Designed miniproteins, single chains. Designs and how they scored, part 62

Each design is a single chain, and the fold is of that chain. pLDDT is the mean over its residues in the fold that is shown.

## One batch from the design tools (miniprotein)

Design m2139
Fold by ESMFold2-Fast:
Structure m2139 (fold): chain A 71 residues (1-71)
Amino acid sequence: RQFEADVLYALGQIYAVLAKKAIEKGDLESARETIEKMREIAEQLRSLGDTANADEIERTIKEMENEIRKA
């Protein structure tokens, strides 16, 4: 299942870029939708035993949520 974890982590990184871009544009609705997709990916990574990458994505989510609250 490492292949599946690697693919999920890559998707999580792509969504992180998209979410940051949405926040920069002031599109908070799209940012929140993308963050929810990142949460689903982190949860799936945890179920596959990839705790380190799941923790990394969750940390990024918290940073983005803080940026949304400042906006």
Scores: mean pLDDT 82

Design m2140
Fold by ESMFold2-Fast:
Structure m2140 (fold): chain A 95 residues (1-95)
Amino acid sequence: DIFSSFSSKESEALKKCFNDCYNKHKTELMEEYDLNEEGTQKYVVNHLVYFSKESEGSLSKFKELVEQRYNDGLLSEPTYRLLKCVVDCAIEELA
């Protein structure tokens, strides 16, 4: 489970939000990465695994890390939009 560091409730929210956000942004991500659908999904999943582990089960820390990495120039605009979509969606679902 990509979101195994989060609680069951948070993990379910993140999975739902990932599906919604990925479908919304996948065309721009495929163009940015120059990969097919399968390759793009795997690349995005690798980012989510990284941020999930680094956030250590905290959605607020996940959000802070996404903003920090984007401000440091470490995330492309499409990748930032996807990750921000996922974490903001999950925070809203659990409010």
Scores: mean pLDDT 84

Design m2141
Fold by ESMFold2-Fast:
Structure m2141 (fold): chain A 82 residues (1-82)
Amino acid sequence: SAAEETLQRATALVAEAQALYDASHSASPEERQALLARMEEILAELRALLAAETDPRVRAVLEGFVAAVEWLIGEVRALIAA
């Protein structure tokens, strides 16, 4: 179903963001900027999926994924600022 495809895509995007966050701990300053840029692209795609979704159960999952990726981006920004 469209809902299953949306959840599969969103789950893959969150997994990618988590891997980028994990990589950021050992990354150089230039690498951290590149990781952050990709995480911002992931967040934009998750927000687009949420904006297009009408199923309230799927929307709730996507809202959780958006919040999780926003938090990860904040942590990478803190590493860049340190």
Scores: mean pLDDT 92

Design m2142
Fold by ESMFold2-Fast:
Structure m2142 (fold): chain A 90 residues (1-90)
Amino acid sequence: SVEEKLKELEEGIRAGEEFMELVRKAMEKYKDEPALKPEEVRELGRKAKTLEEKAEVLALGHKSVEELEKFLEEGRKLAEEAVKEELEKL
């Protein structure tokens, strides 16, 4: 049903927001840790199963606040576009 699909999309948006918050917390947690090499980030990212693990991998791979902010902003825009596209199908 339309209502079911809308609730799934709203839950997806909320999950995305929670993930971004986890990334910010992981950045603070690992602020004094050296950045992982790109190949190490790819390996750990492939093995990451939970949102917390994925957030930690991103925080370890992106030690530049500016670079991470751009990455997070891109992800947010992509998520907003995906939701808008799905709502247009309803």
Scores: mean pLDDT 71

Design m2143
Fold by ESMFold2-Fast:
Structure m2143 (fold): chain A 61 residues (1-61)
Amino acid sequence: MKVEKEEKGNIVITTATIEAPDGTKLTIKEVVDKETGKVEVTMELERDGKKLVYRLSYNSL
């Protein structure tokens, strides 16, 4: 698993990449706004040349 974190004032961006032995690749990107409490998560799953993207937004406050 590879995890990268970027912080820009009130915005925290975390990107995690997981690669499975069967070639499946999952990339999760989380953007947190600490001022508003808004969280946006994007999940990208790649397998056998197919990409599935899931987006979720919610308030943590």
Scores: mean pLDDT 79

Design m2144
Fold by ESMFold2-Fast:
Structure m2144 (fold): chain A 62 residues (1-62)
Amino acid sequence: SAAENGRKHAEEIGQGVGDKAKAENPDAKVEYKVTVEGDTITVTVEVDGVKGEAVGDGSLIP
């Protein structure tokens, strides 16, 4: 389904952001969480306690 494809894409984006943060600062603690509610996908990325959040259909996730 579109939601499943969006979730997978969002997880790949979150992993990429985490990998880049670790490459720039190997000691950084990186966590990401993807939540799917119907057609809405929420991605939360936390780096050393600083949270960033994006909400949308997956196409708006940075």
Scores: mean pLDDT 64

Design m2145
Fold by ESMFold2-Fast:
Structure m2145 (fold): chain A 103 residues (1-103)
Amino acid sequence: GMSAAEGMEKAIELLMKARTEEELEEAKKEAKKIVKEGALNTAKEKPSVTAAIGEVLRVMGLLLDALRELEKSGLPEELKERKEKALEELYKIAADILLTNAA
């Protein structure tokens, strides 16, 4: 199944493609489902605490890369701020699932 990092990467692609607030709201719903699925798939493999931290760091790396791409975009400032908040929410969802399910 999809890993937490793979889920985060797909979710970022959905959020970054949104050009309007309406498209972003739809993309957020799907992105949250994908991130939860990937994180839960990784958690089901019962990773050690060290392995879980490693996956959280990979997801954080994807977040930081997406935030840099967003800063360079020609999008309206309000849409940028909404995308930043959505990206941060996705990271928190993944991190919470990964860390709370580590053995």
Scores: mean pLDDT 87

Design m2146
Fold by ESMFold2-Fast:
Structure m2146 (fold): chain A 89 residues (1-89)
Amino acid sequence: SLLQREVARETAEKLREVGRETEELIRENGEELRKKADEELLKETEKKVKELAEKGDFEKARKYAEENTSEEGAKKVLELIDKLEEEAK
């Protein structure tokens, strides 16, 4: 009936709105996944940097940090390297 077609149209419109909200959640989850990946990369970079610092290769440690982590992560790792170098003096 015409009435059932109107209900179907309203249902389709509501489904479209739910789809838009779902796309927004997927984008937010994508950002969260990227953040987790960056945090894991930071941990691995800190581990490698500590190994290089223990060998006295502070310049290699700095280069590794700059090449293998985010800009913000590199800043934190470089501060760690500076502290380890100062403690080695």
Scores: mean pLDDT 77

Design m2147
Fold by ESMFold2-Fast:
Structure m2147 (fold): chain A 94 residues (1-94)
Amino acid sequence: SHIEKAREALAQGDDARALLHMALAEVEALLAGLPEEERQALAEQLAPIKEGLATLSEEALAVARELQELLEEHESLPPRERLEILRERLEELL
């Protein structure tokens, strides 16, 4: 669970990792709000990106801030549209 990883990072004083895992938890919450068919397809597209982010220790803060800003900027959009914007931007960062 990304929420559990965020709590662990906060306990260790790693605010950058905590922010990243909080943003990833928000992405998972948005996916859970989609119809099953759309959720499965988009989850499969996002899986390599999520794995890549987990290995980006040196860029973790910059990526975490970008994810948080995109989530906040597009909070009024439907979950599908928000996740598509995140996917496109994360593909550019990775």
Scores: mean pLDDT 70

Design m2148
Fold by ESMFold2-Fast:
Structure m2148 (fold): chain A 68 residues (1-68)
Amino acid sequence: SAAEREAEQLAAELRDRITALLRAAGIDARVTAETVGPDQIRLTVETSEGTTVRTLTLEQARALIEML
């Protein structure tokens, strides 16, 4: 569906933007972003300091991208 495509594109954009930001800051990180429903994205950031997992609504994901 159109909503599923939007969620997948948003997840990919979020992953790419955070990955680029962390690399620019010299941080070695593995960033993944997966759709976990029609309107939610699970963001995982793995670094030497540990792993952070957050579940975001599409609205929260869009807001985060705008702040990056």
Scores: mean pLDDT 84

Design m2149
Fold by ESMFold2-Fast:
Structure m2149 (fold): chain A 97 residues (1-97)
Amino acid sequence: MEETRKEREKNMEKRLKDALKQIEEALSLPKDKWEELAKETGKSVEQLKKAIEKLKKGYEEGLKLYKEGKSIDEVEEAVRKGIEEALKVVDEEPLPE
């Protein structure tokens, strides 16, 4: 059950910009806040930051495609790939590097 394409297009730019703003705010958190999140999640600070970087890349590519007049399906695919890569990083055990 999909919303109409026109409604998705109108809301897409706002969603992409709002998501990127939230991602930038997350990446700008102080070191102590990142250490708290790492303790609460059982993940390393590096792992959490890598996941957010994957999200950022997906949303940046999506916004770029949207501004270039690409289909909403291509924009959504770019965002989806970023989310999948971020989830993969979060689900991985902390790597020894």
Scores: mean pLDDT 76

Design m2150
Fold by ESMFold2-Fast:
Structure m2150 (fold): chain A 86 residues (1-86)
Amino acid sequence: MSAELEALPEEERVRALTERLVYAEIQRILGVKASAGEIRRTASEELRREAEERVLAELRRELPLADPEEQRILRGMIAVLEERLR
C-alpha cells in the first residue's frame, strides 16, 4: 500500500482501499486507465453502482478464503460497500 494509506487510521484505510477497488473495477468495465479524480468527475452514478456491486460480490467470495487478519479488513470493506449500496 502507499505510505499515505499506511498512515491513516484503520477505518479510513479500509475506506481508501474500498475506493481503490471500486475505481479499478470502473476502469475494467470501461477498458480504460484513469486517475481517481477523472473517474469521480466522469463516471455516472449507474456505472459507479455497478462497480460497487461487482466489488462487493468479489469481496464476499474472497472472505472465506482469507486468513483472519485479511478477513477483518475484508469485512470492513464489505460494510462500507453495503452502506453505499443502500
Scores: mean pLDDT 76

Design m2151
Fold by ESMFold2-Fast:
Structure m2151 (fold): chain A 140 residues (1-140)
Amino acid sequence: ELPSVEELRKKLEELYKNFPKMTNEEKIAKASEILDAVERVVRERLKDLTPAQVQELIGVAIEAAGIILLSARKMKNKELEKQVVERLKRILDLVFEAHPDDAEVHRVAAQELKNLIDLYKYFLSEEAIKALEETRDRLA
């Protein structure tokens, strides 16, 4: 059975709680498991979600991607940074394709992406920042 949005948020909160005990590799592995589960929910169950659940799912996806990006940066793994940005972009594109006229979903996604860009723009590759900005600009 696919996890609920609430279960995904709980997994993300447990991950944050365990951060001081975890290596960068363990953080990447756990955040990637969450992002994998988000992508499955988006592909298989997006139509069954309320607008509030869709907004929360976007938040979980962006936060999980942020954890992987931060850990990849500490490991100097530019390929992983690129892969995570492309994956996040793909997940968000699927959500926006399903909700083209939902101004609140677009607003939440644009704000969360802006926060991610503002936090990491000096540490991510130019290509990664450009991909995130192009996704944000399609929502504005």
Scores: mean pLDDT 80

Design m2152
Fold by ESMFold2-Fast:
Structure m2152 (fold): chain A 62 residues (1-62)
Amino acid sequence: SDEEAVEATRERLREIVERGYLSEEQIEAIAEGMAFAVPSAREAILEVGREVAEEAEARRRA
């Protein structure tokens, strides 16, 4: 389902970010790839990518 795809994207991106080497642009690129696999949830997946990227950037600046 779209909701499951969105949740899986959020969890996967957070796992990758915890490894500590991805830029905001790289996080968003991964979300774009996941959105390609589930076009019905594309907009929601891209929004999750932006949210996770912004959260990771905020943590680096803290």
Scores: mean pLDDT 76

Design m2153
Fold by ESMFold2-Fast:
Structure m2153 (fold): chain A 84 residues (1-84)
Amino acid sequence: MSDEELEKELIDRLVEAGISEEKARNFVKALYFDPTGDVIPRLYTQPEKAVEYIKELADKGGVNFTDEEIKKAAEVLVELLRKQ
């Protein structure tokens, strides 16, 4: 799992889900600049809390997501991490 390949796939999936390319790129930056790195492992172990984790990450990263975009981003990220 290379970070560059995962970033590109994640951006593409977010755009397909209806999130703008700019918001998708900003979200991916927030995800990879999280100094704790805990969001990704938590999505693996507790996918039922994905919406909560994605909302926290978006807020910390200054990503202006709507509630629907948070839900879509959570679903996309959980599916991508399961597939690796």
Scores: mean pLDDT 73

Design m2154
Fold by ESMFold2-Fast:
Structure m2154 (fold): chain A 66 residues (1-66)
Amino acid sequence: EPEALAERVQAATEAHLKRLVAEGWDRDFLESVVDTVATHLRNRGVPEELVERAKERLLQAVDEAL
């Protein structure tokens, strides 16, 4: 199910991004990680609305952790 895949990838990516923020990586680099994950989800057939939602939530998590 595309929603379950997006949710699973989002949760794993969010945990990874929080570690990268703690290590001092800047937002531009973290945004590139989010874009890479979004591209991966698109390539696996996840609908664009779910990809955009996952991307927004990941960027929010980055901004909250900075």
Scores: mean pLDDT 82

Design m2155
Fold by ESMFold2-Fast:
Structure m2155 (fold): chain A 89 residues (1-89)
Amino acid sequence: SMEEILEALEKKIEELKEKVEKGEISKDEGVDLFAQELARLLGSDSELLSAGLQTIEEVVKESKKKNWSVEELFEKIKERLRELFEQLK
């Protein structure tokens, strides 16, 4: 279900955020790994995958412009994906 996919993505965000904050992976690596998980879970839904990847790109771009922390970046990705999933019924 869409709810189960969103829950899995939110768990992945929290795991990757913790790894970046601990210095185990870079911020860029964390974003890339999350995009890979999104593609794995949504690969059969090309429209939703495209929208999700665009959402990540927009948040990363805004993060650079506004100097967001790792916490702020991943929380905004989570927020924007939740909104996207809610809009799709």
Scores: mean pLDDT 83

Design m2156
Fold by ESMFold2-Fast:
Structure m2156 (fold): chain A 57 residues (1-57)
Amino acid sequence: MDLSELSPLEKAVLSLMIELGRRPSREELAELAKRLGVSTGAVSRALRRVEEIVRSL
């Protein structure tokens, strides 16, 4: 997987997943969205994209 192809938001979600060692909860995604100044919908879409890439490995 080429991580340089990921958006900054997708990289932030991937970093959170690595830090937790598991899929983030809805509350953890909402807190990430608040910290980054984006919608929870944007973070949810980034999580789906990251999961699709990770699943392909």
Scores: mean pLDDT 77

Design m2157
Fold by ESMFold2-Fast:
Structure m2157 (fold): chain A 59 residues (1-59)
Amino acid sequence: MRRFLATAGEALAVKIEYPEAETRTASASHAEVVFRGEEEVFKRLEETRGKRYEEAVAA
């Protein structure tokens, strides 16, 4: 599973070149959420967060 996190982290890290401070915080937060604990909890969070996140990102 670490491989997936690494790939996502790399994409976010690339943005660190410009907004280093902001990207750093986002990277840590994203990684922590994915590595938090149970997959069941992640699935639920993804469904709930995905709905909200997509609306914000789509805007």
Scores: mean pLDDT 48

Design m2158
Fold by ESMFold2-Fast:
Parts: sequence; C-alpha cells; structure tokens
Structure m2158 (fold): chain A 67 residues (1-67)
Amino acid sequence: MTEEDLREGIEKAAEAILKAAELAKEGKGAKSLEEIRKKVEEEIRKLEEMGAPEWLIETIRKALEEA
C-alpha cells in the first residue's frame, strides 16, 4: 500500500465521522446516521487491511461511537 492511499482513507473516515456527529447532535436522520456508521466501519476495515496503527483505528471508532 502507499502512504497516500492510507492518508486518503483516513480523511474519508474522519469526514464521515464528523457528518455522523452532526446528525446525532441534531437528533435527526436516525436512518442516515446508521448508513453513515456502516460506511465508516467499512472505511475502518480498509484502514486495518492497509496496516493503519491500532491507536488511530481506536480513536476513529471511539469518535464514531460517541457521535
């Protein structure tokens, strides 16, 4: 894998988490929030396959969980 691919994956995951957090904060889009969570989990799985550090994956998962 390339460092560039990993960075792009991280950016996509972070963006999805921020969007999920915004929806959760507004208390709307429960269905959309579930869809966003699923997409973020898929991005996390890809990051794990690319060898992303455990601390980074844990940070992303925790942020999504609190969104």
Scores: mean pLDDT 66

Design m2159
Fold by ESMFold2-Fast:
Structure m2159 (fold): chain A 83 residues (1-83)
Amino acid sequence: SKEERNEVEMELGVVELAFAVFKLMQSKLSDQEKQDFADQLLTQIDVLEDKLKKLSKDPENKDFADKALAQAKKIKQEVEKLK
C-alpha cells in the first residue's frame, strides 16, 4: 500500500543516515563499539530487506522496492567491511 511504501522509505532513510554516522565515527569508535553499532545496523537492514521483498510483489511499488533493495544490499556490504 501507499502507507507501507512511505514507512519503508522512512526506514531506508534512517538506515542511510545511521550508516553515514557510522562512517563519520570510525576514528572515534572502539572495536567493540564498531561491532555493536554494525550488528544493530545489520539487523535493521535485514528487517528492511524483508519488507522490501514483500513490497516488490506489489506492481505499483516494484520499481521502488527493487532499487531500495539494491541500495540496502550495498549498505549491508559496506557495513560488514567496516566492522
Scores: mean pLDDT 87

Design m2160
Fold by ESMFold2-Fast:
Structure m2160 (fold): chain A 116 residues (1-116)
Amino acid sequence: SADEKALVRAIAEDLGIELSDQEIEDIVRLANVIDLNEYMDFDLDIRDRYHRLAAYFLTGGASTVKKFYVNKETGVPFADSLLPLVKGEVEELETLEEWQEAFHKYVEEVKKRLGI
């Protein structure tokens, strides 16, 4: 949907990652076909379709996450798989619980920013 593509664009901007329109479409498509709770080795509190889409993107589609980070300027939380692509200063988060809190706060902020 247009709202799902808008969410991916907003997340990419906050990460400093450049995505083509085709890459955005592929992320939306793949997030809708992957069961993240069965695919990943840890449980994510997936509240709605936008949380699912954000979780897929922010973990880099990886089944295993070794470390959790947050961008210090934008507050976007992300996993170690995206670290080589992310621009700006980052802070490592020590626990999945801290990352999950940052994740929920971030997704709700982006939804509000986009009027979703």
Scores: mean pLDDT 81

Design m2161
Fold by ESMFold2-Fast:
Structure m2161 (fold): chain A 88 residues (1-88)
Amino acid sequence: SLEEKKQEILNLAKEASKATDPEKQRKLVNELIKKAFELVDESTPEQREEVLATLREAADLLMKSPDEDIRAVGLIALATLEAILRSK
């Protein structure tokens, strides 16, 4: 379901923002990116605004990470997914 996938993405973003181990941070961010791509690919035109809102919320959560590189990588990836979704 859309709600289930939204919650999974937000939970991954929260966990990535709290992680202090670089290996764990990288794994969580990679999983977040994969799940975000799946959400974008499976979304209908009617769901676009809700998906965009979820991606923006995930980006906001990642900006709270103590790791500057994780903040940058996650934010760029989510911004890219947002651009792709808007082009549909």
Scores: mean pLDDT 81

Design m2162
Fold by ESMFold2-Fast:
Structure m2162 (fold): chain A 89 residues (1-89)
Amino acid sequence: WEEEIREKLKDKSPEEILKIFRDTLTAVVEKFGLDPRLVKAAIAALESLLKKGEDPVEAFLRVYRAFIEGLVEKGADEEELRQAFLDAL
């Protein structure tokens, strides 16, 4: 999962990574009928890490992990979520 995400993001600027994250997360949230406010919360988390000078790809992956783990704890299927996220990238 994460290696495939790194490969897709390897040549992207911080601004492009933020846009890709927003568009991908919006698609996943719409596909699973989740709360759209999850997109805003995840974007805010990513922006915070980028402002602290974290590597953009590692910041993306950190927020991605938290998003998947939070939904899996609430009963979502991990493999289905990860596949949907990768397909939307």
Scores: mean pLDDT 80

Design m2163
Fold by ESMFold2-Fast:
Structure m2163 (fold): chain A 104 residues (1-104)
Amino acid sequence: SRAAAQEQVLQRWIDELRALGLDEEAAEVERMWAAGEPLEVIQVYAGGMILAAKIEAENPELAKRIRELSKKLAEALRNKDEEEAKELEEELNKLAEEIEKARA
């Protein structure tokens, strides 16, 4: 079922956050899901925290920026601010491209 598939995706994010030592962020994902937050809001938050943690050792300033942008994007999506969400998503996508380029 679709609900079971969503639960599996959510559990993978929680497990990955915990594996990275992000217990507070994993707890926040669980709280967001329990509060009925849209999966898209949770995905943006969890994905951003995971990405930031993976680059923290190499680029702590970029990791901080990804966390800040991901939190802002999650809030914009929650508030249904489509214009701000689009701008923040474009910024995050550009940073993701730079990370991939640096790893190549």
Scores: mean pLDDT 85

Design m2164
Fold by ESMFold2-Fast:
Structure m2164 (fold): chain A 83 residues (1-83)
Amino acid sequence: MYTEKAVEAGREGKGREAGEYARKASEEYAKQGDGEKASEAGKEGARAAARGARTGSEAAGGAILGIGSGIDGALKSGKKPAK
């Protein structure tokens, strides 16, 4: 699962890969119309990427892409990641 791969990559300090997996997870859930899960996957991957990217702008960029995809999916489906 992409979210699991994002967390694993972050634990290993591979922030770029973590951000990439976060984006893929968000896109997959967004395609299914599950905006809440898309948003959660984006946030989880962003956290994983941030943990692995103390100075890596690439990892930060990947995390931002993941978050953006998740939020976009949530907005289009009318769901929000709160409660």
Scores: mean pLDDT 59

Design m2165
Fold by ESMFold2-Fast:
Structure m2165 (fold): chain A 77 residues (1-77)
Amino acid sequence: MSDEELLQEFLHDVYSFTRLSTVEIEEILGKEEATTLLEEAFEKYKADPSQREAILLDLDVKIGVNDIKKAVEKVTS
């Protein structure tokens, strides 16, 4: 499987697991943070196929934590 095929599979799995598109993740985290988080997750996803579910779960948790953090910052500003 090529890196391009793996990227397509990864993005499909991210959507299937989180129910968030890359655009929606960018809206939650900001483009720079979203890019960094997705690139880090993709590197782990490529390196260890047996951990893909755990990587996707970790990604989902990290997105959720950042969404809560931004909500708290808006209230406490």
Scores: mean pLDDT 76

Design m2166
Fold by ESMFold2-Fast:
Structure m2166 (fold): chain A 93 residues (1-93)
Amino acid sequence: MENAKKTAEVIERGHRTGEEPDEEEKKVLEENKELIEELSKVAEEIGDFAAENGDAEAAARKLAEVLDLPLPEGPATMEALLEMFKEALIRAA
């Protein structure tokens, strides 16, 4: 579980800063490659849904439904979506 938490933090930091992961972070990402790939596919489907039917709020609602997570309060922010990805990764590990 510590490994999953660390992987989620690396992904979250990358999304927020746009920085490339360092060598230690790359090892953690490689260990959880399959989980990252699975989450990436779900994110792509939700992104397409949001583009067609709404905004980030619609995407957040769909992601919460698929992952059985609570809906974010108010308008969906990038921070709320990143928190949902982090929780999903921890649960998957």
Scores: mean pLDDT 59

Design m2167
Fold by ESMFold2-Fast:
Structure m2167 (fold): chain A 61 residues (1-61)
Amino acid sequence: MSEIEKYAEELAKGLPPEIAEAVKIVARYAMEQGASLEAAKKLMEAVKESLLAQRARREAR
């Protein structure tokens, strides 16, 4: 398993299924584009934080 894929699985463990799926899709895309592990991590974390913020905002209503 690639380091990017492994990191995506670790991030996904505590996330809602919808967000976990998005993180895994982003990881696959980053690997296909030849992104570095560092760039892929930043991208996955940014997507996670963005989606969690959207979800929290939706739940606050």
Scores: mean pLDDT 79

Design m2168
Fold by ESMFold2-Fast:
Structure m2168 (fold): chain A 85 residues (1-85)
Amino acid sequence: DVAAQLKAHAVEVFNREGEKVKSTAPEVSHSILDKLLERFKRELEASIDDYVASRGSTKTLDQMKAAAVAGAKDAIKKIVDMYNA
């Protein structure tokens, strides 16, 4: 339940930042960016499930929400870094 709420929040941030990256990229790059976004979104959701299961019981909801959002932003940064490499 908490994991579902954190995933929803993280995915909203991830999708918003991902759209921003796509909007500044040439259209020819959109297909590769879409594949990276799909892959990293799945990995982000899995990491949140693992985080809640292993660490969530000792953290406040605000701390867990902040960690999930930070994870989403980190995933986008990794996509940008990989795309620019």
Scores: mean pLDDT 79

Design m2169
Fold by ESMFold2-Fast:
Structure m2169 (fold): chain A 65 residues (1-65)
Amino acid sequence: GDREELIARLRELGVPEALIERILALLDQGRGDHAASLLLNRGGLTDEQVAELAPLMRRLSLELG
């Protein structure tokens, strides 16, 4: 599913497991913008890498609606 795909992509990009858990919690709260900001500022991802993940993060942040 989208969640499993996002986790796999974040692991491939070298994002720490603790930060992946924080990102998923933010997406569950509908806080996709905060999740993207953390990936840029603390995850070590580029703007391009975050842009590639944006469709997955948007779908997950809307999953509880």
Scores: mean pLDDT 81

Design m2170
Fold by ESMFold2-Fast:
Structure m2170 (fold): chain A 103 residues (1-103)
Amino acid sequence: MEEARRLLEEVEEAARRALEAIERGDREAARRAIERATEAVKELAKLYAEETGNVAKGIGFILRAIGLQIDAELALERGDREAARAAIEEIVELAREIAEELE
């Protein structure tokens, strides 16, 4: 799926930018990058629902993405860089899981 690969690449690129922003202490840039990664995961989940017809599982992926975004943003607010990185890595793994099911 060419579209799924493009969305996965967008998630990985946004996650990389988020991790770089965290490393330099730019919380605003990190938050924007996390938002971009999460929006790409939601689009990937929507594509999953459209291609497979499994709307319930697609909604489940969207809810997981929202939960991970909340975890990442809360970690940034409390200055927990390790928790923020872990949440961002989980966003990438979720995107890979969805993309793998579309191959």
Scores: mean pLDDT 89

Design m2171
Fold by ESMFold2-Fast:
Structure m2171 (fold): chain A 77 residues (1-77)
Amino acid sequence: DAAARRAEEEKKKKAEEEEKKKLDAQTQKVIDNIRELKERGDTDLALESAQLALAVAKTIGDKKSEEALAKVIEELK
């Protein structure tokens, strides 16, 4: 039925929006922590944290977070 199909589409869109928002917020928090570590002079810890976050993003298929983290890693080098 058209009504059942619309309800399923709305549920999928809401779930996708929530996941995207959570991943964006989590990625920003990780980037902020990495930059703080660099400011403190803990560049090795900053690189390790960035690489771990990149591996996680790659595993879950979050290409946007993967690209953002790759840029941060380049900034640290």
Scores: mean pLDDT 74

Design m2172
Fold by ESMFold2-Fast:
Structure m2172 (fold): chain A 57 residues (1-57)
Amino acid sequence: MPRYRVLPEKAELVYTLTGLRAGEVATPEEIAAGSVSGGDGEVNAASLERLGLIERI
């Protein structure tokens, strides 16, 4: 199962969207469970990885 680490450069944005802090490791399910879905952005592991906010480990 893939895991992702929150990158420090944009950690404040990730925290606002998911509740995860810099350096924290989470599964796609944990990211989705903590996320706020609203407006033009779907908050999930794939979208956050594409934006450079998290990295797959």
Scores: mean pLDDT 72

Design m2173
Fold by ESMFold2-Fast:
Structure m2173 (fold): chain A 68 residues (1-68)
Amino acid sequence: SALDRERGLVLALTRHAIAELRAETDRARAQAALDSLVGWLEEVAARHPELRALVDAEVARLRAVMAE
C-alpha cells in the first residue's frame, strides 16, 4: 500500500540521514539537510495522519543527533 511504502521510506531515509548528519562537519550544511528532511516528513504526516506519531519520533531523533 502507499501507507506501507511511505512508512518504509520514512524509516530508511531517517536512518540514512542520521549517519550523514553524524559525518557532516559543516554545521550550516547539516542544518539545511535536516530542515529539508523535516519538511518532507511533515508533508508525509499531512498526507498520512496515521504516520504522525512515527514522523514525530523520527524528527525528535534527528534533532537529538544534531544536538550531539
Scores: mean pLDDT 86

